# Ledger of designs, part 19: designed miniproteins, single chains, continued (3)

Each design is a single chain, and the fold is of that chain. pLDDT is the mean over its residues in the fold that is shown.

## One batch from the design tools (miniprotein)

Design m8637
Fold by ESMFold2-Fast:
Structure m8637 (fold): chain A 58 residues (1-58)
Amino acid sequence: ADAAILLSLVDAKKAGASLTSVKILYLKLVSGLSNAEIAAALGISVATVSKNLKALGV
């Protein structure tokens, strides 16, 4: 499980994903947070969270 999550994060970083996109992916996959909870935690909009997850294929 952890290895698959780490590979997903590394692949996102290699694909040119921003640090914010990597943080969103981590919180979604490891912590199981909703898009609204991630938005509140990072101080960004829910739309930004959803857009980043879509770009990462999640």
Scores: mean pLDDT 74

Design m8638
Fold by ESMFold2-Fast:
Structure m8638 (fold): chain A 94 residues (1-94)
Amino acid sequence: MSLIEKVIELLEEALKALEEGKHEEALRLVQETRKLYTELLDELLKKGEISEEERKYLIADMDRIIELVEQGKYEEAKIGIESLIKWLKEKKEK
């Protein structure tokens, strides 16, 4: 499985956990996703597919999703996760 596929899978698992009310599992999954997502963004930056400024904004967006889950703002977190999955699938398909 590619790094981008692993990140998508973890985000989809986090989304499912939020939908099932498994909030502690969802938090663990988004925190785990952040580590792999940072590695993915480093690869995309090295390939010239994103800028250093874009990398900073994308990490901030991921950090915001984690903050929303921590604050119990689960519906806002779900919207953030769904948006991120969509963007990653577009990047995977080129």
Scores: mean pLDDT 85

Design m8639
Fold by ESMFold2-Fast:
Structure m8639 (fold): chain A 76 residues (1-76)
Amino acid sequence: HMREVLIKAAEYLEEVTGEEAKKLRDLIKDPNASLEDIQRELEKIASSTSPSVRAAAEGLLKLAQEYHEEREREKA
């Protein structure tokens, strides 16, 4: 489920910039990449790229954090 959210996020980024989103999608599809690795890549994009892509990546990072919080509560 989290991966599907991140895939949607990567597709949104592809609409905004193209190349950055493709790189992120490749990472999501990599079986050796953890969710944390994907979030780190989003943070990199948020810090090092155009204002539009940065804003999108920041929004996606927040979404990932919210989803993680929800699942942590469900564990109880």
Scores: mean pLDDT 63

Design m8640
Fold by ESMFold2-Fast:
Order: sequence, then structure tokens, then C-alpha cells
Structure m8640 (fold): chain A 71 residues (1-71)
Amino acid sequence: MKRLVVDASALAHLSVEQVEDVARAIARKARAEGASEVVLRVRKGSLSEEQKEAARRAVEEEGLELVIEEV
């Protein structure tokens, strides 16, 4: 299964709307590269639930699966 893995640490410093926009851009890039799944690697506890929901919605609307990996 083709995955795009992204260090998404910077998302913690963005608004919910900015997280949605960035996640959508990542999903579009993943689709262009033939990936079916996006893995966003973030620091444990750095994202709010609203930020996680915005990212998931944006990625799923582009037809991909989102995995959030907290490290």
C-alpha cells in the first residue's frame, strides 16, 4: 500500500482553518504521487481535537485515508 509520510509538527502552531488547508494540500500531493494513505507525524498531545478533525475531514474529502502518528 502506497503511503505519504509527512512530518507535521508545524500544524500545532496553525489555526483550525490553516490545518484544514495544509492537510488538503498534502492530500492532493499524495493523490498526485499515487498514494492512498497520508501519515501525519506529530508530537504527542500537540494537536487539539478540532485540528485533528479538520485534518481528517480534508484528507478524507480528497479520497484518501488519514493516519495521525503521535510520537
Scores: mean pLDDT 85

Design m8641
Fold by ESMFold2-Fast:
Structure m8641 (fold): chain A 79 residues (1-79)
Amino acid sequence: SVEELLEEFEEIMRETVELSKTKSEAEVMAEFRRRVTDLFRKHAPDRLAAVEARLAAAKTLSEMVRIAAEAVKAIVEEA
């Protein structure tokens, strides 16, 4: 459901902030990408390929977060 997608995305964001305190940006980006990919595979598999391609092209954690947030917003607005 859209509510479950939003709750799980909020948890990913919370955990990403926590990881950023002890891990390198590269490690945090890799884990964030894994979590977001799993989220989309579960809730929006039809959008997974496009999101993965954009995340792969991202050079910073901030860019990855923006890409993921925009993709989640698109799902919420279509619900």
Scores: mean pLDDT 87

Design m8642
Fold by ESMFold2-Fast:
Parts: structure tokens; sequence; C-alpha cells
Structure m8642 (fold): chain A 84 residues (1-84)
């Protein structure tokens, strides 16, 4: 699975535009885990994935490339939630 340099730049720019929101959700997940609230941590991880998917889908013009990026984000969410 490969992205063109233009697709990769678009993905990076889209994620950078929502970086502070993603950081806030990540800090929320860590705080929930520290408090022993695994369900709140899972909810924060799902919110991070939804935000990243929205940002990336809006930035990519090729539906096949967008689907590929979304599939990678879904796989990452599944792995993170399984680790919680």
Amino acid sequence: MTFSPADLAAIEAALEAVRERLRALHERALAALAAGDVEAAKAAVREMTALAKEAVAAALTDPAVAAQAIALLDAREEAWIAAL
C-alpha cells in the first residue's frame, strides 16, 4: 500500500490542521486510563479515529486512496482498543 507524495502531503496537512484536537483527545484517553475508566479511554480513542477519518477524507480527492487511509485508521483503532 503506497500513497503518492501529493496524497501523503494532503494527509499530513489534514492531520496537522486537527493536531491540537487529536492531542486533547489523546490526553483525555490517558487521563481516563490513569483513573481506571477503560470505557472512557475507548470512547476517546474512537473520537480520535472519527476526527482523523473526517480530516483525511475531506483532504483526499481519490476515493480509493481515501478508503485505503480510512482502513489504516480503523486498523489502528482496533489495535489500540485491544491494548486497553
Scores: mean pLDDT 82

Design m8643
Fold by ESMFold2-Fast:
Structure m8643 (fold): chain A 80 residues (1-80)
Amino acid sequence: SRAEIDAIIGAVIRERRDAAGLSQREVADRVPGLSVATLSRIERGELGPRGISLATLGRIARALGVDPVEILDEIAARLA
């Protein structure tokens, strides 16, 4: 379901952020237009029917020092 996808996306972002030793504020400050409140909601999988855009996911991945394709591959692996 979309809720399962949103939860997996949030978990992947949070795990990668924790591994990088970055706070939510540090990641949000690296991504123009992204607030800490929005990042917190994304990490909890709380985006509702609209989900998350690929552009936003890509910007967050780069802020974490990770290739966006690597995050997409990890999400796909958890859905299989």
Scores: mean pLDDT 83

Design m8644
Fold by ESMFold2-Fast:
Structure m8644 (fold): chain A 103 residues (1-103)
Amino acid sequence: SEIERIDLETDMLVMAASSGLLLVANKLNDKETAERIGELNRRFSTASPEERIVLLDEMKKIAKELLEKAKDDPITRQIVESAIETLDQAKKLLNQLIELKNQ
């Protein structure tokens, strides 16, 4: 079904984005940020679609913090910017999923 396709695609995008951000946090030896990303991933797996939107916004906030820390590293910046774009795509799909479930 369309709902099942969107749900799977959203999960895949969030996994890809969070993995990229975790890689960056670990490269920067930022254990606190890595733990925050891990906590958001755990919360995301059991969250409602509406709660997942809030968690994606928190993940984007973490990504913007990492972008500031990586300001002098263009490769690391590109990874974070790609993760932010992927999170925006996931949020768009999740909003479509919410709309379909409310039909």
Scores: mean pLDDT 86

Design m8645
Fold by ESMFold2-Fast:
Structure m8645 (fold): chain A 68 residues (1-68)
Amino acid sequence: SAADARRAIERAVPGLRVTDEQAQLLLDYVRAGPDASPDDVRDVVHSLTGARLSPEQAAAIRRALLQL
């Protein structure tokens, strides 16, 4: 669910605030493109939230979402 995606993102990057809608968009993006790199995830998070992630944070989000 969108709420599960949001909780997964918030656990992967403590302090990052996303809406359920933003979390769902990011989950759909990662699922539609399993080859999406951490850099791609970082760019999407920045476009949705304005947050700038480290490569390690982006990789953590990608891993967490792919495990849903």
Scores: mean pLDDT 81

Design m8646
Fold by ESMFold2-Fast:
Structure m8646 (fold): chain A 68 residues (1-68)
Amino acid sequence: SLLDEVIELSKLGKEAIEKLIEALKSEDPVVRNLALLVLSGISDEELKKKVLEALSGELRELAEKYLS
């Protein structure tokens, strides 16, 4: 059903957000840069919003500037 599909996409969105946040916080600059490129390539406004809401401090400011 449509509801089941929405729930599944929500779960995938949460996993994607968690992995993206982890990558953005990586000590490896290559991983961080790839995560920023992935973030800039996301066309889903809700997913972008969730990523930004999960970030704090300097990292959130950087991500917000990158999405402008």
Scores: mean pLDDT 67

Design m8647
Fold by ESMFold2-Fast:
Structure m8647 (fold): chain A 60 residues (1-60)
Amino acid sequence: SAMEEKEKIVERALKGAEEAIKQKNPVLIRVAIHELEELKKEYPEYEEKLTEVIKRLKEV
């Protein structure tokens, strides 16, 4: 379903963000912040979850 497709896209992006945090790589962190900010615009239903991870990325 369309909802399941959105969830898969968001979960893949979140896994990428977690990897960026783990590696503490400034380039990957910057790319992940940009990707999650764009996903917040496209999928407002995930805004709270995406905002929390963006906050964690900025604190690395």
Scores: mean pLDDT 85

Design m8648
Fold by ESMFold2-Fast:
Formats: C-alpha cells, structure tokens, sequence
Structure m8648 (fold): chain A 69 residues (1-69)
C-alpha cells in the first residue's frame, strides 16, 4: 500500500508539474499542484530508500515551479 501510494504521488507530482508549466496562471492548476505537493510530502514520510529520494526531488522541482508562478 505504501509503495502504491508512493508511485501514485510521484505520478501526481509529474502531472502537476507539466500542467503548471502549460498553465502557470491557472488558479485551478495552482491549487491542484499544491494539493499534489502536500499529498506527496505525507507519503514521503511513510516510504524509504530510492522512492523517498525520488519523491523529495519531485517535490523540490514542483516547489520551484510554483515559486516561478
């Protein structure tokens, strides 16, 4: 379950990053990206090893994208 949640969180972060790059001024896209980021941060606390590292890196990338908006 934790592994499945971790994979889902990574995919959500990637999806949010792509949508944010396409629609940086869209309030709905911004809200969705922030929700994906919060979810991924919670999941990162429950996973370990390379999946946690991938989640933390993806979170940092999305945070950087959000800061540019």
Amino acid sequence: EALAAGIAAVLALIGALFELERKPDDEAALAEARRALEYAREVAKEVEGPLRAALERACAELEEALAKC
Scores: mean pLDDT 76

Design m8649
Fold by ESMFold2-Fast:
Structure m8649 (fold): chain A 97 residues (1-97)
Amino acid sequence: MIDELEEALEKKDYKEALLHLGEFIALLSSEVELSEKEKEEILELVDKYREAIDNKDEEKAKKYLIELLKIIYKIMEKNNYNPEDAKKLKEIIERME
């Protein structure tokens, strides 16, 4: 999932990136207990990211994607969930900024 997400981002395929990210969020939420605040923040950012993609706004899509990846990274770190993938995700965030 992380490698597939990185490949989609290298191609600037934000729609394909959303697909892989959605699958990852579904897996994470099944393995880790998310707070109501974390769920709401993820849903809001996913909606904003999807809207930016639909509007062909690459700059906003990138902005909301970075914010979404940052919250996912924090959830992974907080729960010590898959530290190797968390490290890869942090590197992706740093490359996009």
Scores: mean pLDDT 83

Design m8650
Fold by ESMFold2-Fast:
Structure m8650 (fold): chain A 77 residues (1-77)
Amino acid sequence: LSSQGDTLLNQGNQYYSQGNYQQSVDYYTQSYNLYSQYDPNSPNVVQSLSNLSRTYFNLGDYDSGISYAVQSSRLSS
């Protein structure tokens, strides 16, 4: 389960590095959902939310970017 989540995060990172932010969002969302379901206390939940926030800002979707940044911040504190 955690290796599945790590694979999805890695795929998200690959698409992000290519500038393919739409695909990056899809894989980061899948990773977030998997970690939230099976290991909600994992630092990978916070990491997935931070990655989603960053990716949405790169897409110009500032409302979604801010929303995920706030969620990530609340879990980090």
Scores: mean pLDDT 82

Design m8651
Fold by ESMFold2-Fast:
Structure m8651 (fold): chain A 87 residues (1-87)
Amino acid sequence: SPLAEAMAALVAELRARAATLDAASREQVHQVIMMVELARTLEGLEALVAELRRRAAELSDSDPEVAAILEGVVRRLEEIIAELRRA
């Protein structure tokens, strides 16, 4: 489905980006990948967006590169949620 393809593309992009990071930042992105793969419902996706926004805000000073990655994930998930709400 187009939604499954969008989720798979997001996970692939996150894995590629994680490979360029140090071990601690890579582990943070790896945890996000697992959360994305486990979010199977609209409610779960909306809860994930809220959690990632919170994490991005907390990381903005200490790890701005990971914070920016999480903000990108939030944007992509919001697009997926919008498509699910239209269906």
Scores: mean pLDDT 83

Design m8652
Fold by ESMFold2-Fast:
Structure m8652 (fold): chain A 100 residues (1-100)
Amino acid sequence: SAEEIRARLERLLEEIERLLETAKEDPEKAVTMAIALGAELQLLAKEYAGTELGEAAAAFSREITQIVTENRDDPEKAAKELAEKAEEIRRRLEELRARL
């Protein structure tokens, strides 16, 4: 339902905001949080398959995996790239929430 999608969007936006804040203070912790978020996003993409939310979740999960893998030995660079993608996804999710 629209209410369920809205509630899940709000929770995801809060998680993204925490990731963005953590990336500024603790790059290693931000990478760990992003990996956990990536797993959650894979489940969300399956639950909302065929929706804009599911597509956004799948895209961000894939980006997290690529960034973490490519920057395995550089947490500061990983955190910076994760923050850039998190900001992009945050805007997409805010636009989606505004339409609900």
Scores: mean pLDDT 87

Design m8653
Fold by ESMFold2-Fast:
Structure m8653 (fold): chain A 113 residues (1-113)
Amino acid sequence: SDEEIEELGKEILKITEEAIEILEEEASKLSGIDKENVEKAIKELKELREELKEALKNKDYKKLLETAKKLVLAIEIIYDQFGDKFSEENKKKLEEILEKLKKLVEEMEKLME
């Protein structure tokens, strides 16, 4: 149902905001090129977050799913490239965030079949 898709979209948005907060904390501890690269990645995630908000507001569920998939991929790339530079606690939190986001995206795809 549309209501179930909207609930999944809201949960994805919430978890995305949690991921951004963790990444901003870790970026604050980095220096030089690593800091610049993580801050650039955070900016790109914030742009996708705004696209996700717009898709939810407009009830554009196709764009919501497409944007959510892009968010998962973007966070996964950041985790793969920079996760070894993060604290053990924040690495585990990001891993849990990725698993939750992947599950929510899969559930949203099933509702849209």
Scores: mean pLDDT 89

Design m8654
Fold by ESMFold2-Fast:
Order: C-alpha cells, then structure tokens, then sequence
Structure m8654 (fold): chain A 71 residues (1-71)
C-alpha cells in the first residue's frame, strides 16, 4: 500500500543516518495502523536530520511525513 511504501522510504533514510530507534518507532506505529503516529515520528526524524545538516534528506522525510498524515 502507499502508506507502507512511504514509511519504508522514511525508515531507510533514518537507518542510513543512524536513527534506527526512530525507524523502529515508525515500523511499530505502521504495524498498529497508526499512520498519524508514524507521521509524528517521521517529523521528529526530519527535525533531527535538519539539525545534523542533512537538509536534502530532512526535506524528503518531511514530505514523507505529510503523505503519511494524509493516510
């Protein structure tokens, strides 16, 4: 499904940058069908990546969070 695809993309970005814990939280929220909670974790991850200077990846994760929120 489209939300599962967006969540997987977000988790891959987070895992690549060493944020496996946030990726795991997204996976748990998705398993529970809580797309709003998954989006909230993706927004949290995006803010952290932005602080780390990973601006392009932060932007991608913000876009993913917005799409999850619409699910």
Amino acid sequence: SQPEQYAEQGMQILRKNGYDDIARQIAQAMEQGDYQKAADYAYEGAKILEKDGKYDEAKQLYDIADKLKQS
Scores: mean pLDDT 88

Design m8655
Fold by ESMFold2-Fast:
Structure m8655 (fold): chain A 82 residues (1-82)
Amino acid sequence: MTLIKLTVVKDDGSVTEITVLEDITIGQLKLAVSALTGIPAEDLKVFVNGEEADDSATLKDYGVKDGAVVEVKGTEVRIINP
């Protein structure tokens, strides 16, 4: 299993690095972002390349790579590959 580092950037400009398995689901990523932001995971929407991501799909399914940036703006979460 491959570990990837994600840089989470919040609305307030704070930056946190997390290390996750590439095989985690988008739903599991929402739980991690919820823990970092205090926003309920059910209120979060994740976008990859401008498309809303399916909670049951994995980061690997969307081609998310080590060094990707996760931008959190309100309830919107955007994943940007390096």
Scores: mean pLDDT 83

Design m8656
Fold by ESMFold2-Fast:
Structure m8656 (fold): chain A 87 residues (1-87)
Amino acid sequence: HMKPPKPENLLKFKDEVRKVLKKYGKSDEMTFLEALEALAKYAKDNGLVDPEDPGVIDAKGTELGKIFGKDKMTWTEAVEALEKNVE
């Protein structure tokens, strides 16, 4: 298993993740915090977070769900999935 990246280090994510987050990211390489911010914006823009249950991302039928291999995930699981998708 990969060691968690430091928030300030620039990371290169796998192509599939970068394509999903590219619209919200500042560059092809971004810090882990910038990737989490981009993920949060993606989830909000695609209506993946229920205001009544904001701790869960429903990614079923989305490219994010396909890439992470999960239909529903907590933010902790999303962090783990981002970590596993770092090149």
Scores: mean pLDDT 73

Design m8657
Fold by ESMFold2-Fast:
Structure m8657 (fold): chain A 65 residues (1-65)
Amino acid sequence: MALTVDELVNAAIEQLRAGNTQTAIELLELAEGATTDAAQKARIRQAIELARAGNREGAIKVLEA
C-alpha cells in the first residue's frame, strides 16, 4: 500500500474536518483493511459508523483517542 494506516487515519481526520465525509469514509475503509491490530481495526470501524451517522465530531474523537 502507498500509505501507512496512520497516514490514512490522519488524512481521514483532515477530510472529516473539511466536511468531506464520503472521502473520509473511503480513507477509513482502506485503513481498516490495512491494519493487523484488532484494537485499531475496531476503533477505525467505530469511526466509520459514526461518520456514516453524520457524527463527524464523534468520528474524529475516536480516531484521535
Scores: mean pLDDT 83

Design m8658
Fold by ESMFold2-Fast:
Structure m8658 (fold): chain A 77 residues (1-77)
Amino acid sequence: GKVEIVDLDGNVETVSMDEALEKAIEIVRELLKDKSELEREIEEGIIRIIYGVGKLINDPKWAGEQLRKLILRLKEE
């Protein structure tokens, strides 16, 4: 299924779930570029867990909503 993801500029893009995973990882790397490797690996790990759960329960909308919330949280820190 398709999911909505928010970019660094706040634009919403509708992509495949696999594309949403890759885009979320790239956004997290950019947002956390000045943070430690450990902090980046933790957030990337959370993204992969969200993706895996979304696939397991066949709910790409839920996965997209969780990824959007994570990106917004990182932007506010």
Scores: mean pLDDT 75

Design m8659
Fold by ESMFold2-Fast:
Structure m8659 (fold): chain A 94 residues (1-94)
Amino acid sequence: MSPIELLESATENALAWLKSHPDAVPAPATARQLAAARAQFETLLSTLSPEVQAKAREALARLRAALPSDDGSYQTLLYVVMGIMLQEVKEHMA
């Protein structure tokens, strides 16, 4: 599976999970935790090809649009999940 195919598959799985678990709420996150999760996501993203970076930003936008709320706790969860997905993609590229 290509890195882009892996990222698309993971994104579709995450979207399906969100749709099937509408009552799932993230643990409360601080502004510091959100900033750290966002920074880690951007750091991982910067190590990937421009094509994978574009697809990752597209995936982030799609997942963010599917969230029940745009609060800091949901955003922190989203960046953590995206970081895990990008780390998996990076390991498969090696």
Scores: mean pLDDT 78

Design m8660
Fold by ESMFold2-Fast:
Structure m8660 (fold): chain A 74 residues (1-74)
Amino acid sequence: MSPEEELEELVERAEEILREMVEQGASAADVRNIADVARHELLEFAREKKLSEEVIERAVRRMEEITEEALRRV
């Protein structure tokens, strides 16, 4: 698996975790906290693997969309 594919998989895993949290009645604060942790981990991974700015931008945008979607369901 390429580092770019690994980054995409990390984003998909974060989406699943946030969806499950909302389904279990998590608060908006809990959702934001976990989303912040996931975003930090994604950025650290991207930095370590020296991924392109375009790939990082796409992943960050996906995380923002996922977080906003989860917050709308709370």
Scores: mean pLDDT 84

Design m8661
Fold by ESMFold2-Fast:
Formats: sequence, structure tokens, C-alpha cells
Structure m8661 (fold): chain A 65 residues (1-65)
Amino acid sequence: SLEEAAKRVSELTGASVEKALAALEAARELGVPTQSTALEQAREVARRTGVSVETALAALVALSQ
């Protein structure tokens, strides 16, 4: 579930589960980037949710698995 993914992202990055869940939701809304790098998408997720770029990258990786 998305909640279980959020717990994993929280454990990996040190962000709260609440922030990890917000990052996962934002990453899911953006979808898979066809023209942007993963880092550019992570920056957009970080901007929308207030999490670190590291947490945003972890969320993108979790959704791609």
C-alpha cells in the first residue's frame, strides 16, 4: 500500500511518515518523466510537498518498484 511505502521512505530518509506520504502522492501525480531527469522530477516533488530532494528521490524510486 502507499502507507507501507511511506513508512519505508521515512525509514530510509529520516523524514516523517506524513511527509513521505505527501511526497509519494505528489510523485504519483507527476507520473513517469519522459523528458525530465529523475532529479528534476524530485525537485518538483520537493517544491510541492516541502520534503528534501533526497526524500523525493526515495519516493520516486519506491513508486518505480
Scores: mean pLDDT 78

Design m8662
Fold by ESMFold2-Fast:
Structure m8662 (fold): chain A 81 residues (1-81)
Amino acid sequence: DLEEEARRLLREASEVLLEGGKMLVKHQKDEEMSKKLQEAIDDLGRAQSALLADPTDEEALAALRKATEEAKKAVEEAKKL
């Protein structure tokens, strides 16, 4: 079973991935923003997969937390446009 913290973060990451995908479609003609969003989404997806593969890995948990925060920043920046 996933730890409570890991479960909460995985759910948050899934929500951020969904919003990031929406922002990527919206900003598809903005080369700089679409690249930034795509990189953040890719990093978040990789970190999520790593934690799902080993839910007891505290380094994977920290990496997903960081990737989620970076993706949230990219999404909020895109929303301001």
Scores: mean pLDDT 83

Design m8663
Fold by ESMFold2-Fast:
Structure m8663 (fold): chain A 118 residues (1-118)
Amino acid sequence: SAEERELLRELLEEFVGSLDTIRQLYSKMSDEEIEKLQAAQQEDGSFPALPLEENPPEASEDLRIVSTARSALILYFAWQDGRDIDLDKLLKAFDYVLSHVPDHEDLKAARAEIEASL
């Protein structure tokens, strides 16, 4: 519904923010944290949902989408910094998010750059 799409947009704005926000978050992460993040990726390309205490069970998919967008962008910046990132799995994470938010310009641009490198 339009209300569900609006909630997802608000969650993306709060927890993902801008590319600069994610770049700053990435800059504080250790090599071990990046490796653990890659290991957390699920077979469908998604990442585990963010734990929010006040969210109803029906919000779990939105939290998974937001978690996946944040994680994919962190790994995208790690890849740009020359880290060994599985680009096939990274592309799958972007595909997961974009299946739910197809008009997200920053995610579409990042996905296109990854695909061009394959």
Scores: mean pLDDT 77

Design m8664
Fold by ESMFold2-Fast:
Structure m8664 (fold): chain A 94 residues (1-94)
Amino acid sequence: DEVKKELEKLEKEKKEALEFIKKNKGKLFENRSGILLTDEEVEKLVNIMYEVAKLVILLKQDKSLSDEEIQKIAIEKAKELAKKENIDLSYLLL
């Protein structure tokens, strides 16, 4: 049941992150990467990051998996989702 609390916290943080990024997209991305992201691209990136974060929370419940194995699975999932949505992960410097 601690997992449910972590997932609820993650959903709240996702909602707050989406609102923050939309309000600050030009300032954050232009100053850091010189890239101007559309609202759609910002939403896709946040959705990918939080989907991966949810997967990590669930994988951490399997005590047979090492932190290194969980990280590898998370990175591969992020790349898969980014490729499917035609998002360049270089926006995240990954």
Scores: mean pLDDT 72

Design m8665
Fold by ESMFold2-Fast:
Structure m8665 (fold): chain A 70 residues (1-70)
Amino acid sequence: SMIEKKLLGIIEEYEKKFNLEFSEEAKKKLLELVGDDEEKLKRILGRLLEYYLETGKKITEEDVLKLGKD
């Protein structure tokens, strides 16, 4: 899907720019959670990035579920 590829590209840009590490399950869950909503993706990525910067821990599916709530 073209939109899935675009949203995955945004995730990969965050990984590269911030050395942010995701599990494969976390990336899949994040894409499922945001659907086609790029603004929602960026909002959740902001929270995940803060968590990563504070803890240094790899982002897991559980982290995405907890921090992905509106």
Scores: mean pLDDT 84

Design m8666
Fold by ESMFold2-Fast:
Structure m8666 (fold): chain A 75 residues (1-75)
Amino acid sequence: SVDDLQQQVRDNVRNYMDYVRNNSPVDVIQQRQNQVDQSFDRLISASTGDDRVRNQRRRDSIRQQGQQHIDQLQS
């Protein structure tokens, strides 16, 4: 169900942010980012109209935040 997909996204995002905050190795952060992206792809494919746009923007925002953290860890 959409509710299950939303819960899966919430859980994966929380887990991902915990790894980022704990300065985990880049490969671990990237693996968790892939899990977040996969859960968003499932949610977006199940969404329509304004919900789809909102979920796409949220995915893009999280991707940008994650990439900035990776870039900072590599610098």
Scores: mean pLDDT 82

Design m8667
Fold by ESMFold2-Fast:
Structure m8667 (fold): chain A 69 residues (1-69)
Amino acid sequence: MVTRDGKPVSSLLSGHIILSEAYILDGDLKKAKESYEKALDLLQSLPDVDPKLEEKIKKKIKEVEEKIK
């Protein structure tokens, strides 16, 4: 459930997502996948997580995996 909290953890999560997108643009799909996995791990470590955001990150990881092989 979304709690409308803009703590520094949100910045770290967004940073990993942005970094993943940058790696995709650079063609480094392996690094992009790693950064998305770090974002997902960080998100899942939180006691209260947005299920929609988790699902979006999981879909992005699968999309990158499919592009790798």
Scores: mean pLDDT 73

Design m8668
Fold by ESMFold2-Fast:
Structure m8668 (fold): chain A 78 residues (1-78)
Amino acid sequence: SSELEGTKYLFVLLSNVTEVELLLRQSKDPAKRAEYERALEELEKKIKEIKEAIKNGDIEKAKELTDEAQRLVDELLA
């Protein structure tokens, strides 16, 4: 089903969010901590949008939003 496909994208994103949460917990640099906190807030907003796209059966949009969220994580880890 389209929902099952969308759920796979969401699980990949949640794994990446966990990595950012671990970096926040391990960081002692206040500037880096603030950067991670802002990224987590943005990721939370993206997750809500992805969930709505999945609910509406818009798997293409769910994938696009997941790719955008992944780029945010990749930039943060660079």
Scores: mean pLDDT 80

Design m8669
Fold by ESMFold2-Fast:
Structure m8669 (fold): chain A 64 residues (1-64)
Amino acid sequence: SKRDQLRELVLEEAGLTVQIMLLHVLIQENKDNPALRAALEKERDALFARSAEIQARIDALLAE
């Protein structure tokens, strides 16, 4: 159902938020390691892209 789809998307978004926060801490702790920082930022960008996809799907479901 639409409600069940919304619930799953909201729960996935909550999990991504926690992962992004953890990556932020790791990036801050590794400011003196450019290669590791770049790799962590790439992972964070991927999570931001997934978050944007989830938000677009939530918006589409709510517009129905």
Scores: mean pLDDT 87

Design m8670
Fold by ESMFold2-Fast:
Structure m8670 (fold): chain A 64 residues (1-64)
Amino acid sequence: MLYDITNIGDSPIVDFSGKIYGKGETIKNIENVKINEDGVLTGTNADTGTKILASASDVEIKAV
């Protein structure tokens, strides 16, 4: 299943390719979304294979 992940925190999210997503920006088409016991969200961009890492409390997740 694919997800759109929107940054709602005050800190930018930087993906593993170095692309920066600021507050209110959405990272589209993320698959393999997991949240660990420390509240860290991980996922992979389905189009590029690029991994992301963010605080789960600082993002909104929408199924696509």
Scores: mean pLDDT 85

Design m8671
Fold by ESMFold2-Fast:
Structure m8671 (fold): chain A 91 residues (1-91)
Amino acid sequence: GVTLTMEQTGNTVTATAKVPASYAKLGVILEGRDEGVLAAELSFGKETVTVSVTLAAGTEQTINAYVYAARSLSDPLKLAARKTMTVKTAP
């Protein structure tokens, strides 16, 4: 199975996606609901992808994490998991 975790440490949000070794492609996107894409990574042949973003101090944002995966190099990336977190940063 595909797994996705989101963590907040201080003003930094980290999304970690994991797939079985049989997967050829793994992508993670961090998106602010109102801000758009904040960070993204696409990896080939990796079982784990981690992306992080540091948010502005004194803000409240809704952050979406999306995981796209494919079992072979010829397969299109498909949405495999998503999570949403409301993030409040210290002033």
Scores: mean pLDDT 86

